# Designed miniproteins, single chains, continued (5), part 106

Each design is a single chain, and the fold is of that chain. pLDDT is the mean over its residues in the fold that is shown.

## One batch from the design tools (miniprotein)

Design m19920
Fold by ESMFold2-Fast:
Structure m19920 (fold): chain A 75 residues (1-75)
Amino acid sequence: KKEILEEAEKVHKELQELAAKLPADVRAALVAKYAARAAEIASKLPEGSEEFLKAMLEVLKETLAEARAAVAAAE
């Protein structure tokens, strides 16, 4: 569990840095998509369970990949 939280913190930091480089509309769309996926996970899995943490980490990684692609497309 600790390793999952540490990886999530690293991904979250990279996401914040990339989000700052994105146009406001693209950033808002990514935030909305992340929030929808996070709400879906929270509705199905107990908060704080290992499955919840793994699912949230995967959503963060997917959002990071989308943010990286959006930054690359803007260049």
Scores: mean pLDDT 77

Design m19921
Fold by ESMFold2-Fast:
Structure m19921 (fold): chain A 86 residues (1-86)
Amino acid sequence: SDGDYERALRELEERLEEAERRGDKREKAEVLFEIGKVYAAQGKYEEALEYYDKALALYEEIGDMEGVLEVGTEAALLRMKEWLSK
């Protein structure tokens, strides 16, 4: 429901601010990926892909290959789903 998504986004925005405050790039990447997943669940694919790209860039920066693979796979599947929906 919209209320569930709104609550999830508010909680994730708070976590993002805290990760930024601490300089925790890994937590920031994880939170950005979670925000992207919430947008994808809403069918907001353009917004989801923007957040996935932000998360991917951070995982690449810190050398987290598992994070790169996970986000990259989700982004590729979402891009394919968007293409098939046209």
Scores: mean pLDDT 87

Design m19923
Fold by ESMFold2-Fast:
Structure m19923 (fold): chain A 76 residues (1-76)
Amino acid sequence: MDAELREMYERVEIGKRMAQQAAANRDIATVRDIAARVEAIVRQMEAIAGPDHPIVQQMRAILAEIQALLAALEAA
């Protein structure tokens, strides 16, 4: 794995944990901000490594989890 992709993946994992904590506190604005930041990272890494790269796929899965969490909070 490229060192840059691995570092960005670790940041995305931290973002997921922060989003889960913000969601537990009903901080929708923070979850939304984290989702936007993670989406930007995923888009940038996809442009560099391509959409089929295993780490890019894993980052996309985490983004989907954060987006699902945001949607659930907004629906509640």
Scores: mean pLDDT 84

Design m19924
Fold by ESMFold2-Fast:
Order: structure tokens, then sequence, then C-alpha cells
Structure m19924 (fold): chain A 87 residues (1-87)
């Protein structure tokens, strides 16, 4: 059941990012995106692998600042290591 919740959150994050790329995203949807990303990292039982994948997606879409901000709030060391590995 938990895996389905994480997959749902990841899918919603991707849908919101697609709206952002099209310029269709609202301020409420931006807030929701941040909230979903925070919940995704909090619920992740393997934070290194799954958070890294999410950060890679954000970097690909040029949203690194938002992804790193969320990681800094929950695990600043992990955020720094993920960024370093992607560089």
Amino acid sequence: HMKKELEKIEKEIQELLEKYKKGEITDEEKDRLVELAEKYTELNLDPKSRVQKLVELYIELERLDEALKLLQEHDPELARQVLKRLE
C-alpha cells in the first residue's frame, strides 16, 4: 500500500512539473508541488535512492533550487551529497 502512495505522489509531482513547463501552473499548484515533494522525501524508506531520482528529475527540468531546499529542510547532508554526486 505504501508503495502505491509513493508512486501516486511521484506521478502528481511529474504532472505538476509538466504544467510548470507549459506555463499553466498556478501558485496553489506550486505550493502543492513543494508539499508533495516534502511528503515524498519524508515517507521514503530508502531516502538515498528515491530522493536522488527525484532530485535528478528536478535538475533535468531546471528546478534544482526547489528540490535542494526541500532536501535541506529534511536532510541537509543528503542534499549536499546528492548534489555533489550529480555534479
Scores: mean pLDDT 65

Design m19925
Fold by ESMFold2-Fast:
Structure m19925 (fold): chain A 67 residues (1-67)
Amino acid sequence: GSENADARQAFAEALARTGSREEARKILLEQGYDEETLDKIEQTIEKMRQGSLDGARALAAEEAARA
């Protein structure tokens, strides 16, 4: 639920701050998250990022074809 969303946000912020997935995981582990939870969060974030990037690229391609 919202707890998972909060954890995903914390992981994303740690990634942005550290620039490193490993360092971000270490920060959240220090906050009490386990490795399995972080693994699932990372997979969810990656899926969301990939979907967003694919959508943006598809839209750009359509605009280019229209021009």
Scores: mean pLDDT 71

Design m19926
Fold by ESMFold2-Fast:
Structure m19926 (fold): chain A 87 residues (1-87)
Amino acid sequence: MDPDELTEKLIKQSEKEIEQIEKTVKELEEKDPSLKPLAEKINEKVKKAKEYMQQAKKGDKLEASQQVLSYISEAARLVGEMEKKVA
């Protein structure tokens, strides 16, 4: 598979995962405002993932794509921690 095609698929999948994370975080924060500091940490991870997605489109695709996955994984882990506190 062409590395450029892999990067485009990864970016599209990552964009959808980020949208889902942002939606879930907002819903959980609205249910329990005490979780706002954790929501802010998740939003910072999402912001970094978005920055690296732009870098993946412009230049070093492998390094940038690895960073996108890393930040999304960390954000998803923190969303799981938020869900445990609300449940």
Scores: mean pLDDT 80

Design m19927
Fold by ESMFold2-Fast:
Structure m19927 (fold): chain A 63 residues (1-63)
Amino acid sequence: DEEERKKLIEEMRKNLEKLVEKGLISKEQAEELLKEFEELLDTMPPEEAMKIIERKVLELILG
């Protein structure tokens, strides 16, 4: 469970870092989204938490 949580957080971190490198979101936005993802993992299944963060990211990029 702990190791699975860490893997999901690291995968999300890597995805968000790629978006920062591309200039699509700021480093601060990426850190906020990562913290929100960690909090969502405490309240819902990982699959749902990932979908929520991915949709928020897309909406930020697409406006």
Scores: mean pLDDT 83

Design m19928
Fold by ESMFold2-Fast:
Structure m19928 (fold): chain A 81 residues (1-81)
Amino acid sequence: SLLERAKELFENSGGPLKELTPEQLELMRRSARLYIETPDNELRQAALYLGFAVQHGADLKEVEELLRDLERADEAARAAG
């Protein structure tokens, strides 16, 4: 599941970063927006873990790919109800 992938990405990340790059800040902003706006609880939890992964220095390409999958799943959830 997307939630399991988000958890794995966080588990494989390092310790908390002192400062975030502009790319990391943008991924955090997108994750936060998804967390606030999604009607789906599993997607909300996945967005939370993805945000922690970014703060802990996870690979940004893997974060971006998973975030796009989460955003598509959110669009589908909104369209369904």
Scores: mean pLDDT 86

Design m19929
Fold by ESMFold2-Fast:
Structure m19929 (fold): chain A 62 residues (1-62)
Amino acid sequence: SAEDEAAAARYAAYAAAGVKEKQGIDATVTATVDGDTVTLRATSGDTVGEAVAPVEALRAAL
């Protein structure tokens, strides 16, 4: 839904801020909701990382 997409975008922004604070990397982060999980994909140039988190983490970023 549009609300889930908006929540995913907010969570991605939160995760990007965390990566910048902890690692000094200005990464582009996307979040995709799939059932009870959120898949985060972080990209910075040629570097790509992925992590999976519970959907509750996405809701906490609302």
Scores: mean pLDDT 72

Design m19930
Fold by ESMFold2-Fast:
Structure m19930 (fold): chain A 75 residues (1-75)
Amino acid sequence: EEEAERYEKAADYLVKLADYYESQGDTENAIKYYELAIEYYRKAAELYEQSGNTDKAEEMRKKAEEVEKRLEKLK
């Protein structure tokens, strides 16, 4: 669970970083950090699922989906 929490927190930070780059018009870096955040949320979901925390795993998958929707808007 501690490892899953670290990936979750890292993904949350990466979303904030990507949002910042998007606000600066730096679409290339925004895309890069959104993609990394999606990857980290998916890793967190997998780790939560393995520990039997299915609610947290689903929460992480939903967060990844929301970031994917943001990423689509940048295309």
Scores: mean pLDDT 86

Design m19931
Fold by ESMFold2-Fast:
Structure m19931 (fold): chain A 56 residues (1-56)
Amino acid sequence: SRIEELLARYRELLKKIPGLSEAAIEKLTEQWRYLLEKLPGTLPILEALIDKWEKE
């Protein structure tokens, strides 16, 4: 699904942050899953954030 693809990309970006634990990565990913499922309008926000981070 589009949500799972975005969350996989988000998880890969979070892995690049020094000192961020796997538990914290999963919590942040799960929070975004909740937002994407409950508030579909947040999908373009997460996509824009990921696109910006991938360009850096």
Scores: mean pLDDT 82

Design m19932
Fold by ESMFold2-Fast:
Structure m19932 (fold): chain A 99 residues (1-99)
Amino acid sequence: MEDLIKTNDYLNELANKLEEETGKTAISIVVAPSDTAEDAYALTQVQLELSGRDGPVIFVVGGSKEKAALAAEAARKAAADAGREAEVIKVTYEEVLPP
């Protein structure tokens, strides 16, 4: 999906900028239209484990308006289950891709 790739690139750039500005770990997560809450949760857990860093985390989550909301909830739950402080920023396709 070309749109998914463009959204992922945008979220990665935003995550890098947030790490520079805040000093916190930032993780980008893009959710496909077909992904479920369980898929978003599992993806968030994997990304959190792969980060290898302690302390507060910022999740930058993207997808359609509905899926970005689902991803944000899954990210909060995964962070809470891992015992970590998390901030979640939602980015929709409409903000990244022209109409």
Scores: mean pLDDT 74

Design m19933
Fold by ESMFold2-Fast:
Structure m19933 (fold): chain A 70 residues (1-70)
Amino acid sequence: VDELRAQLEAEAQKAAEAARAGDYEAAVAHLEKAKALVEELRAAGALSQEEADAAIAHLEGLAAKLRALG
């Protein structure tokens, strides 16, 4: 679980770094990996369904904004 959380944080950081560099395609790819990790954390019981749904909605919103910029 802690390793999954660390991976989620790493993917979020990589997405932010790619977005700052103007690499919106790479940023979206890292957000998609972050969404998969949120689902894994939910399946492992580390997040509630409500927490996972909120996190996924936030990541989808960010990905949509980045897709609109590229």
Scores: mean pLDDT 82

Design m19934
Fold by ESMFold2-Fast:
Structure m19934 (fold): chain A 68 residues (1-68)
Amino acid sequence: EIEEQDPEELLELLDRALEEARAAGDEALARQIEYARAKLRELRGEATEEDREIIREGEEIRRELAEE
């Protein structure tokens, strides 16, 4: 069993979507796309320090809301 989807193509799609969101001034959508991109890079073992910060912040917010 091998996944047909190329993670590199997914990253390219997210990259284009991020550029469009930023060009449209949709900051909320841009943050969601950045989070998804950071998560995908983490799954590949390629997360940068910025990617880790984005993931950590999102996860912490989710945890705080779930506990309260």
Scores: mean pLDDT 73

Design m19935
Fold by ESMFold2-Fast:
Structure m19935 (fold): chain A 56 residues (1-56)
Amino acid sequence: ATKEEKVLLAVARLMHEKGRLPSDEELEEIAKKYGVSVETVRRAAERLQAALDANR
């Protein structure tokens, strides 16, 4: 699995657990864990939210 796939799964799990978009602090924690930028994690969250909205 790519780093992008791992980040998407981490964001998806957090969004499922919290029922909301990740906070800036949560985005930073995921970014540090996977060695990516906060920008990369933010884009993953935005893509997941768009996909959820499209399936409603």
Scores: mean pLDDT 79

Design m19936
Fold by ESMFold2-Fast:
Structure m19936 (fold): chain A 70 residues (1-70)
Amino acid sequence: MTLSEEEREKVIKAIRDLGLDKEPYNIPAETLADQLEEILQGVPFRSHSEISSRRVVIENLNRILKAVGW
């Protein structure tokens, strides 16, 4: 399922409001939103460089979905 631009912006805002883009990893909220969209589409992670960002999203999936009202 592909996110609309409005839905993607809501996800980015939720990530920032939850502080998931902060320490210790300092991963951009846009990168975390891209990983969430890939998870929702059932896409497996493509490289080792995505492990940290994908882990952050997986560990916080319910918090993000609740924050966006899904």
Scores: mean pLDDT 74

Design m19937
Fold by ESMFold2-Fast:
Structure m19937 (fold): chain A 133 residues (1-133)
Amino acid sequence: SAALGERLLAAARAGDAATVRELLATPGTDVNAQDELGLTPLHLAAGDGHVEVVKVLLEEGVKKGLDVNAQITVGEYKGSTPLHFAMSRDPLISSQQKLNLSEEEREEIVNMLIEAGADVTAKDLAGKTPLDY
């Protein structure tokens, strides 16, 4: 159980959409698994700009109880949702891959999250909503 969640987190961070799809088809995979910072696969994929991983998580993960509005409960990112991570240009949240994304690819991730029910009013520790970034 825990090992499947750790593999899903690693695949989401790496942008490995094929492995994400395989793990979502595997019984016992926690689609809302959290890393040591409280980040879920959707936080990692959205934060790192992995368009295809975000798409797979939303298309297949929602049917398995994926929380589009997962809020981090610990640390400096407390209150942040995947949409906060998609909107943020902070190098501590965003990979070099996301910094090199086209505005069209970034807008695709944001639009997919909003269409999937992302809460645009959720506030992080700084009192900022995703649209404030």
Scores: mean pLDDT 81

Design m19938
Fold by ESMFold2-Fast:
Structure m19938 (fold): chain A 70 residues (1-70)
Amino acid sequence: SKEELAEEAARILEELARKAGLSEEAIQTVVEKARAGDVATMLAAARDLGEAAGDEEKSRRAIELARQLL
């Protein structure tokens, strides 16, 4: 379901944001937007946080999940 895809994306983005050194407030903002199906935020966060965290595999997975939600 779209809800399951959004929840998986939110979990990946939470991990990437934490590895990238974001504050808990910033992490929660990204997670809440991802759970709400904000695809634009998912794509931007997956790219930027994936690069900052050095985690290309998780970045690619989050982008793929966001694309499936379009």
Scores: mean pLDDT 87

Design m19939
Fold by ESMFold2-Fast:
Parts: structure tokens; C-alpha cells; sequence
Structure m19939 (fold): chain A 64 residues (1-64)
């Protein structure tokens, strides 16, 4: 379920398990591939994680 993967990604970020958060978001991208709006937000969240802006990543994911 997409919502479950997003929730798990947020929890992983909060715990500092960034590798796990990235894996959950990659799975979410596969499930959301036919939804361009969700794909864009997931990519923005991944970019925020890459930049070390974890608070921004969580806020983006909460909008989903």
C-alpha cells in the first residue's frame, strides 16, 4: 500500500535510518508510477534526503 510505504519512510527518517527511508520511497515510486503528481513529490522528498534536509522531506511526504 502506498500510504503504508510513505508512513514507514517518515518513521525511518525520524529514526535516522536514511537507507531504509530511501528503499521505502523507491518502492513507493514504483507503485505511484502512473500518478505524475505523487512521483514528483516522492522525487522531491528523495532530493531533500540527499541534501540532508530531513525536515523538508518529512513535510513533503506528509502532503501525500
Amino acid sequence: MLDELIEKAIEAIKKGDFDKAIEYLRQALVLARDDPETVQKLLEALEAIRKGDYDKAIEILKEL
Scores: mean pLDDT 85

Design m19940
Fold by ESMFold2-Fast:
Structure m19940 (fold): chain A 78 residues (1-78)
Amino acid sequence: DLSVEEIVEALLKRIDQLKEYIRSNENVTDENLEKTIAALEELKKYIEEDESVSAEQKEEINKAIEELEKTLKEKMEK
């Protein structure tokens, strides 16, 4: 059974891996980038509402998501 801490750690690792994937992949369409941003905004809302996630963990996740969203938006402009 995964603890909340293990789930948060896995999520942060996946966000970082996805950021690197997006940066290295030239074949990602703007449509797919927009859909990914929408999914990340929805994830932020679920994390904000989850009482089992600490304020510190919420801050770390939100920061990671915002950095990924910035990378996605920069990719759409280039």
Scores: mean pLDDT 79

Design m19941
Fold by ESMFold2-Fast:
Structure m19941 (fold): chain A 70 residues (1-70)
Amino acid sequence: SEEDEKIVEKYLPLAERIVAEDPRVTVEQLKKRIVEETGEEISDETAKKILQKAVERYAARRNAELAARR
């Protein structure tokens, strides 16, 4: 839904920071960190979407950095 997309975009910068700190972060750990930082609870499904997008962005950045060295 449009509301889910807004929630994903809202928490994506925080999730990118968390993934950069620990690339192996789990959905449960991500949910806990969002509650600690914002006081807001999110669903498992929304947290999975946020984590997947953050991991994809992290991987893309690492791949771009690796390619730039060649």
Scores: mean pLDDT 79

Design m19942
Fold by ESMFold2-Fast:
Structure m19942 (fold): chain A 65 residues (1-65)
Amino acid sequence: MEEDIAEALILMAVGIGLANGASLEETRKLLQRVAEEALKRGVDPEFIERMLEDALRWAEAAHAA
């Protein structure tokens, strides 16, 4: 399902950012690029926005720890 692929890509983007010590701003930019790609593939915009919010909260929590 396209949504499953989008979720996997978003989670992978956050994971890569955290592993490389990326800033929150850098992680946000990466997430936006992944979201744009998912939109081009026909994933629901509301689903993408929800996943981005969840991924950003995860990244913020990891940077705070």
Scores: mean pLDDT 73

Design m19943
Fold by ESMFold2-Fast:
Structure m19943 (fold): chain A 68 residues (1-68)
Amino acid sequence: SKAEKLDELEAELRKDPDIEVERVGEGTLRITVHGDVTRLVGLALRIIGDYPDFEVKIEGDTIIVTAK
């Protein structure tokens, strides 16, 4: 299910010490990346590639991922 895919993404991201992940409601993750813009954009593109059913937005130093 979409919720299970989102839980898998959240668990994967929590393994990286430079990433903070917060579940904002049942269908949305807010991801804070501690690094430069290149690292932020690189992570967003990887999520887009791995989870094509999710909407990915960059807002400042955060990535917002929403299950469609």
Scores: mean pLDDT 81

Design m19944
Fold by ESMFold2-Fast:
Structure m19944 (fold): chain A 74 residues (1-74)
Amino acid sequence: MKEELEREIDWGLVLITLGVEYSIAKRELGEEKAKEIREEALKVAEELFEKGAPVKEVVKKVRETVEKKIEEAK
């Protein structure tokens, strides 16, 4: 139970990070590209989270994925 609750809280933090990163991407590239980048970052987050990666690593990888995609879209 405790581990499950902690993982739910961790996933909440991942979703907050995705929301912040979406706002950054939207500002840089516009809404359509931001949605595409968010979907890709969400898939990366889900894969790492399911593999049991710590929330800190998931958040870092989400940020790195968004940053890379913003640079690629320029």
Scores: mean pLDDT 81

Design m19945
Fold by ESMFold2-Fast:
Structure m19945 (fold): chain A 67 residues (1-67)
Amino acid sequence: MSEFERLKQRVLEDHPELDPEAVEEAAGILETLEKRNPKLKNDSEEERYRFLLAVARMLQLARELDA
């Protein structure tokens, strides 16, 4: 399992209230950012987890505001 798969799984296990699609989209954003800026790979797993969680929550909120 990739690092991103493990981070997604942790977020979904810790926060079952989150839409899996929002978490998947957040993971894609993080992966794209790390690809554009390889220095982000030096971030701790905890920092990457917090980023993924924050982005997923923001995406879910944006979707709720559009509804």
Scores: mean pLDDT 76

Design m19946
Fold by ESMFold2-Fast:
Parts: C-alpha cells; structure tokens; sequence
Structure m19946 (fold): chain A 71 residues (1-71)
C-alpha cells in the first residue's frame, strides 16, 4: 500500500465514523468518545501520509459531530 492509498483509506475511515456520530443521537458518552477517538486517529493518519488540509477538516468535523452527539 502506498502512502497515498493509506491517506485515502484514513480519510474514508474518518468520514464513516463522523457519519456514525451524526446518525446516532442516542449514543452514550462512552460510545461518542470511542467513535470520536477512532475518527481523530484516522485524521492523524491522513495528516501523517501527507493530507494535512483534509486531516484538519476531518478533525474539526469529528469534534463538531461528537459535541452535537453529546447533547
């Protein structure tokens, strides 16, 4: 797997986890924390493989989704 392919998979993984955060308003605090942490780790991986701008956007999207899910 190339660094570009790793970045693409990390971006896709982060997006999927962010969508789970948005789709499930009844998530517990533990479930929100787990999904947010997983999404943030995927964003960090995307940044590591050279997609810094996309990673920064994913990180902010994950944070916003987690904050909304906690309400």
Amino acid sequence: MTPEEEAEQAIAGARALIEELKANPDLSKTEVAKLYTAAALHAVSARFFGKQEEADRLYEDAKTAAEEAEK
Scores: mean pLDDT 80

Design m19947
Fold by ESMFold2-Fast:
Parts: structure tokens; sequence; C-alpha cells
Structure m19947 (fold): chain A 78 residues (1-78)
């Protein structure tokens, strides 16, 4: 579930395991895309926070993923 993937992302980010962190982000985006608009926005914000302690590349990848989820959630509300 999203919470388990967020925990995995945070752990990988703290460990400096960029490959594991990116894999967790990709899985999280896929899992969150099937949820309600509210859950997608929540997942996007949590994803960015979980990756904030990592490298610049990891943070930029996380922001891109979060923007996709927020865009989908906003489209569903319209």
Amino acid sequence: AVDALLAALAAATAAGDEAAAKAAMDALVDAAAGLSPEAQVEAALALVKAAAGGSRELTLHAVGAALRLIGEAEDLRL
C-alpha cells in the first residue's frame, strides 16, 4: 500500500540507496494513481517529504512524480 511504499522510500533515502528510492517512488506513483483525488494529493506531498533528505536528482525526480499525481487529482475534481 502507499504507506508501506512511503516508508520504503524514506528508509532508502536515509540510507543513500538512490536505486531503491527511485524504485519505491515509481511503485508509489503507480499505486497512488488508482486512489481518490484526496489520497493522490496526500501521497504526492508525502512522496516529496520522504525524498527531501536525498540527493538533488532524487528530489527532482520526486517533484516530477508528485506533479503528475497532483495534476491527475485536480483533473478528476474538474
Scores: mean pLDDT 76

Design m19948
Fold by ESMFold2-Fast:
Structure m19948 (fold): chain A 62 residues (1-62)
Amino acid sequence: MEETLEKIRELLKELGLSDEEIDIILEYIENPTDENQEKAEKILSKLSQEERDKIVLLYLSS
């Protein structure tokens, strides 16, 4: 999990997200609450479908 979260952090940084935005998405992955989901979805809406699919694929492939 720790190594997977670091890979996701690096991918999100390459996609142009800020450290604050990345932390929100990682917090949702670790603690999937409705509040964290709402915050993460707002950030993910800035990304293309291809970029979102890349994140999901990385998570599922780990």
Scores: mean pLDDT 77

Design m19949
Fold by ESMFold2-Fast:
Structure m19949 (fold): chain A 69 residues (1-69)
Amino acid sequence: MAEEERARQALRDTLKILLLSLGVPEEEADKIIEEMDFDELVTRIEELKKHFAPQAAAGRAGADALAAA
């Protein structure tokens, strides 16, 4: 029980950080995460990690935010 909840919470925290890095408001990020099942959380994190790895993705995310502002 505790292991499953802890794993799910870790995935939620990871996805929330990634969504916030994309400029998604905390409220919207929380709603998206709450709607997702464990499998969806894993899949979404894998897709986002592929977009953000390597470190160049962090620079691009910042550049895109600056270009939009």
Scores: mean pLDDT 69

Design m19950
Fold by ESMFold2-Fast:
Structure m19950 (fold): chain A 105 residues (1-105)
Amino acid sequence: NKEKAEELAQEIDELSLGEIVKLLKEALENKDEAKINRYFAILLTKLREILLEVLGPDELDVVEKALEKFVNSDLESQIKIAEEAEKALKEGRERFREFVRELGK
């Protein structure tokens, strides 16, 4: 659906990582499978964009390992990873880089 794809792209640009996590938790509490799937896709895309922006092209291997760890985790662990990523990002670039490198181990 072209309309849904356009709305999804807009939400990825407008929502912070923490706002996405909040919406995903609300969807889980309401057992809204369609919203869970939507906000999870937004979360994964937003996390990837932040990782690429903060670490850059020289650390693509670290970004790939971190995303692999995230994707292979269960949903509860994925939410915790996203919350920890937001906290690290708010503490600064160096802290966020350390968090991502530890996640990719």
Scores: mean pLDDT 80

Design m19951
Fold by ESMFold2-Fast:
Structure m19951 (fold): chain A 84 residues (1-84)
Amino acid sequence: MKIAVIGEGEEGRRAAERARERGVLGIVGDPLRGVREAAAAGADLIIIVTKNPLEARVAKALAEQLGIEAVVAETAEEALALAE
């Protein structure tokens, strides 16, 4: 199973960086761009790191359209727990 951790801001950057250290795909920046990059990389699951409910909803909708499962985490710690 290929997992991608995506997000922006402080928690998104921390989650993506720590994911990379564990050999998991980590993408920092705009969530829509992150979902597209994760899909292009062949991700089976996308973990969206955001405290913004609208950002989470839009990114999840895009992932669903691309046939990829997506879950939301509000913190880097939550995202990394989901990536285990």
Scores: mean pLDDT 83

Design m19952
Fold by ESMFold2-Fast:
Structure m19952 (fold): chain A 79 residues (1-79)
Amino acid sequence: MEEILREQIKRLKEEAEELSKSDDPEVQELVKKAREYIKKAEEALKKGDLETAMEYLLLAGAYISQAKVIKKKAEKKKE
């Protein structure tokens, strides 16, 4: 279980880093929030609190998903 959560943290960090390249202020704010929750999840995992880590990762993932949606809209309709 801990290894799965660490892999999710790694993936969310990679997604946040990619999204942070966006010049959209809304995307930047959501990425900032996601990174805060990723940090909280890492701290919870370090303490062995898997339930709290999962809750923070869920929140971080939600912010990342919202940032992706906003980024797609900001890139215009033609993709």
Scores: mean pLDDT 79

Design m19953
Fold by ESMFold2-Fast:
Structure m19953 (fold): chain A 83 residues (1-83)
Amino acid sequence: SAEDEKKLAALETLAAEGSAGAVPFIIPYLDDKNPEVRRAAAEALGRIGSPRAVAPLRRALDDKDPRVREAARAALERIEARR
């Protein structure tokens, strides 16, 4: 949908900017009805690399879509490698 395309574009922009201040604006998208949006949110949080995303990403490891679970796993690995 046009709404989901706008969400994906916004998530890519926030991830590219890389600001930790974007994290609270991305976290709600981990609960989006579209698994593509949830996957993109997990990827964006991983790219930003903020420890603030750890608890939401751990919940995303239990997501019903395996691509979302894999994105959350990769994001956590990326964040934890920076500790």
Scores: mean pLDDT 87

Design m19954
Fold by ESMFold2-Fast:
Structure m19954 (fold): chain A 70 residues (1-70)
Amino acid sequence: MVAELERGREEVVRLLADAPPEVQEEVRRLLEEAVRYEAEAAATGDEAARRKALEAAGRAQRLAAEALAA
């Protein structure tokens, strides 16, 4: 789980290298949200928080990819 989130984050960072700065900031916020939920899940054992972390990471990846396609 954590390793999967880290891999997703690395992929998004690679995409962000070519994205406009404003998109980089937006995606960074989503990644921060993902990390926050992951930390919450680790502390509480809450599967819902872990799910939210994955969803935030997925949204960040999609946003970065869409920006690069524009």
Scores: mean pLDDT 73

Design m19955
Fold by ESMFold2-Fast:
Structure m19955 (fold): chain A 97 residues (1-97)
Amino acid sequence: MLEERAEKLLEETKKAIKAGDLEEVKKLAEEARELVEEAPDNARALTALGLAYDELGKDEEAIEAFRRAIEASGDSIDDSVLAVHAASLVTSLRSKK
């Protein structure tokens, strides 16, 4: 299912970020972008995209993806909470730079 693909992308994105593998993060951002084009209201795909953009320093695109994830997460409070937390981190880091 689409949801399983989004969950896989989210997990792979988190692992790549932990490993500091920017090349893999960039590749995963492109995969998440494609999935978001297919399912623009999938909260997990939008969260994965936001996390990847955050790691790549694309703060504005990351914040936009997280906002869309929050809007899409009406059926999944857990995904909404993750998106809000990630967006807060991006905003905090951007404000300090």
Scores: mean pLDDT 73

Design m19956
Fold by ESMFold2-Fast:
Structure m19956 (fold): chain A 88 residues (1-88)
Amino acid sequence: GAVKSFETKPIKVVTEAGGVNKITVNVPEAGTYKIKVNGKVVKNATVKDSNGKIVGANGTAKLEAGTYQITGLTGVTTNSTVTFEKVE
């Protein structure tokens, strides 16, 4: 069966200029995901792969298994819950 969603904690959180957070997360399975932080869709977030290539924006990304950076977040800590809901 397909995994419909997974939850993770950020491996790393960086606060950049203007109070915007950049987080690092591990994705265990390839898929197209709607991304939530603490239960809310991250509408202004940009998802980048390990090479800095943009692979998603506005809270949706098509991802392979691996490490990604999510930028454009606010109020995120290493204790925040990141949810990836699979959208086929």
Scores: mean pLDDT 78

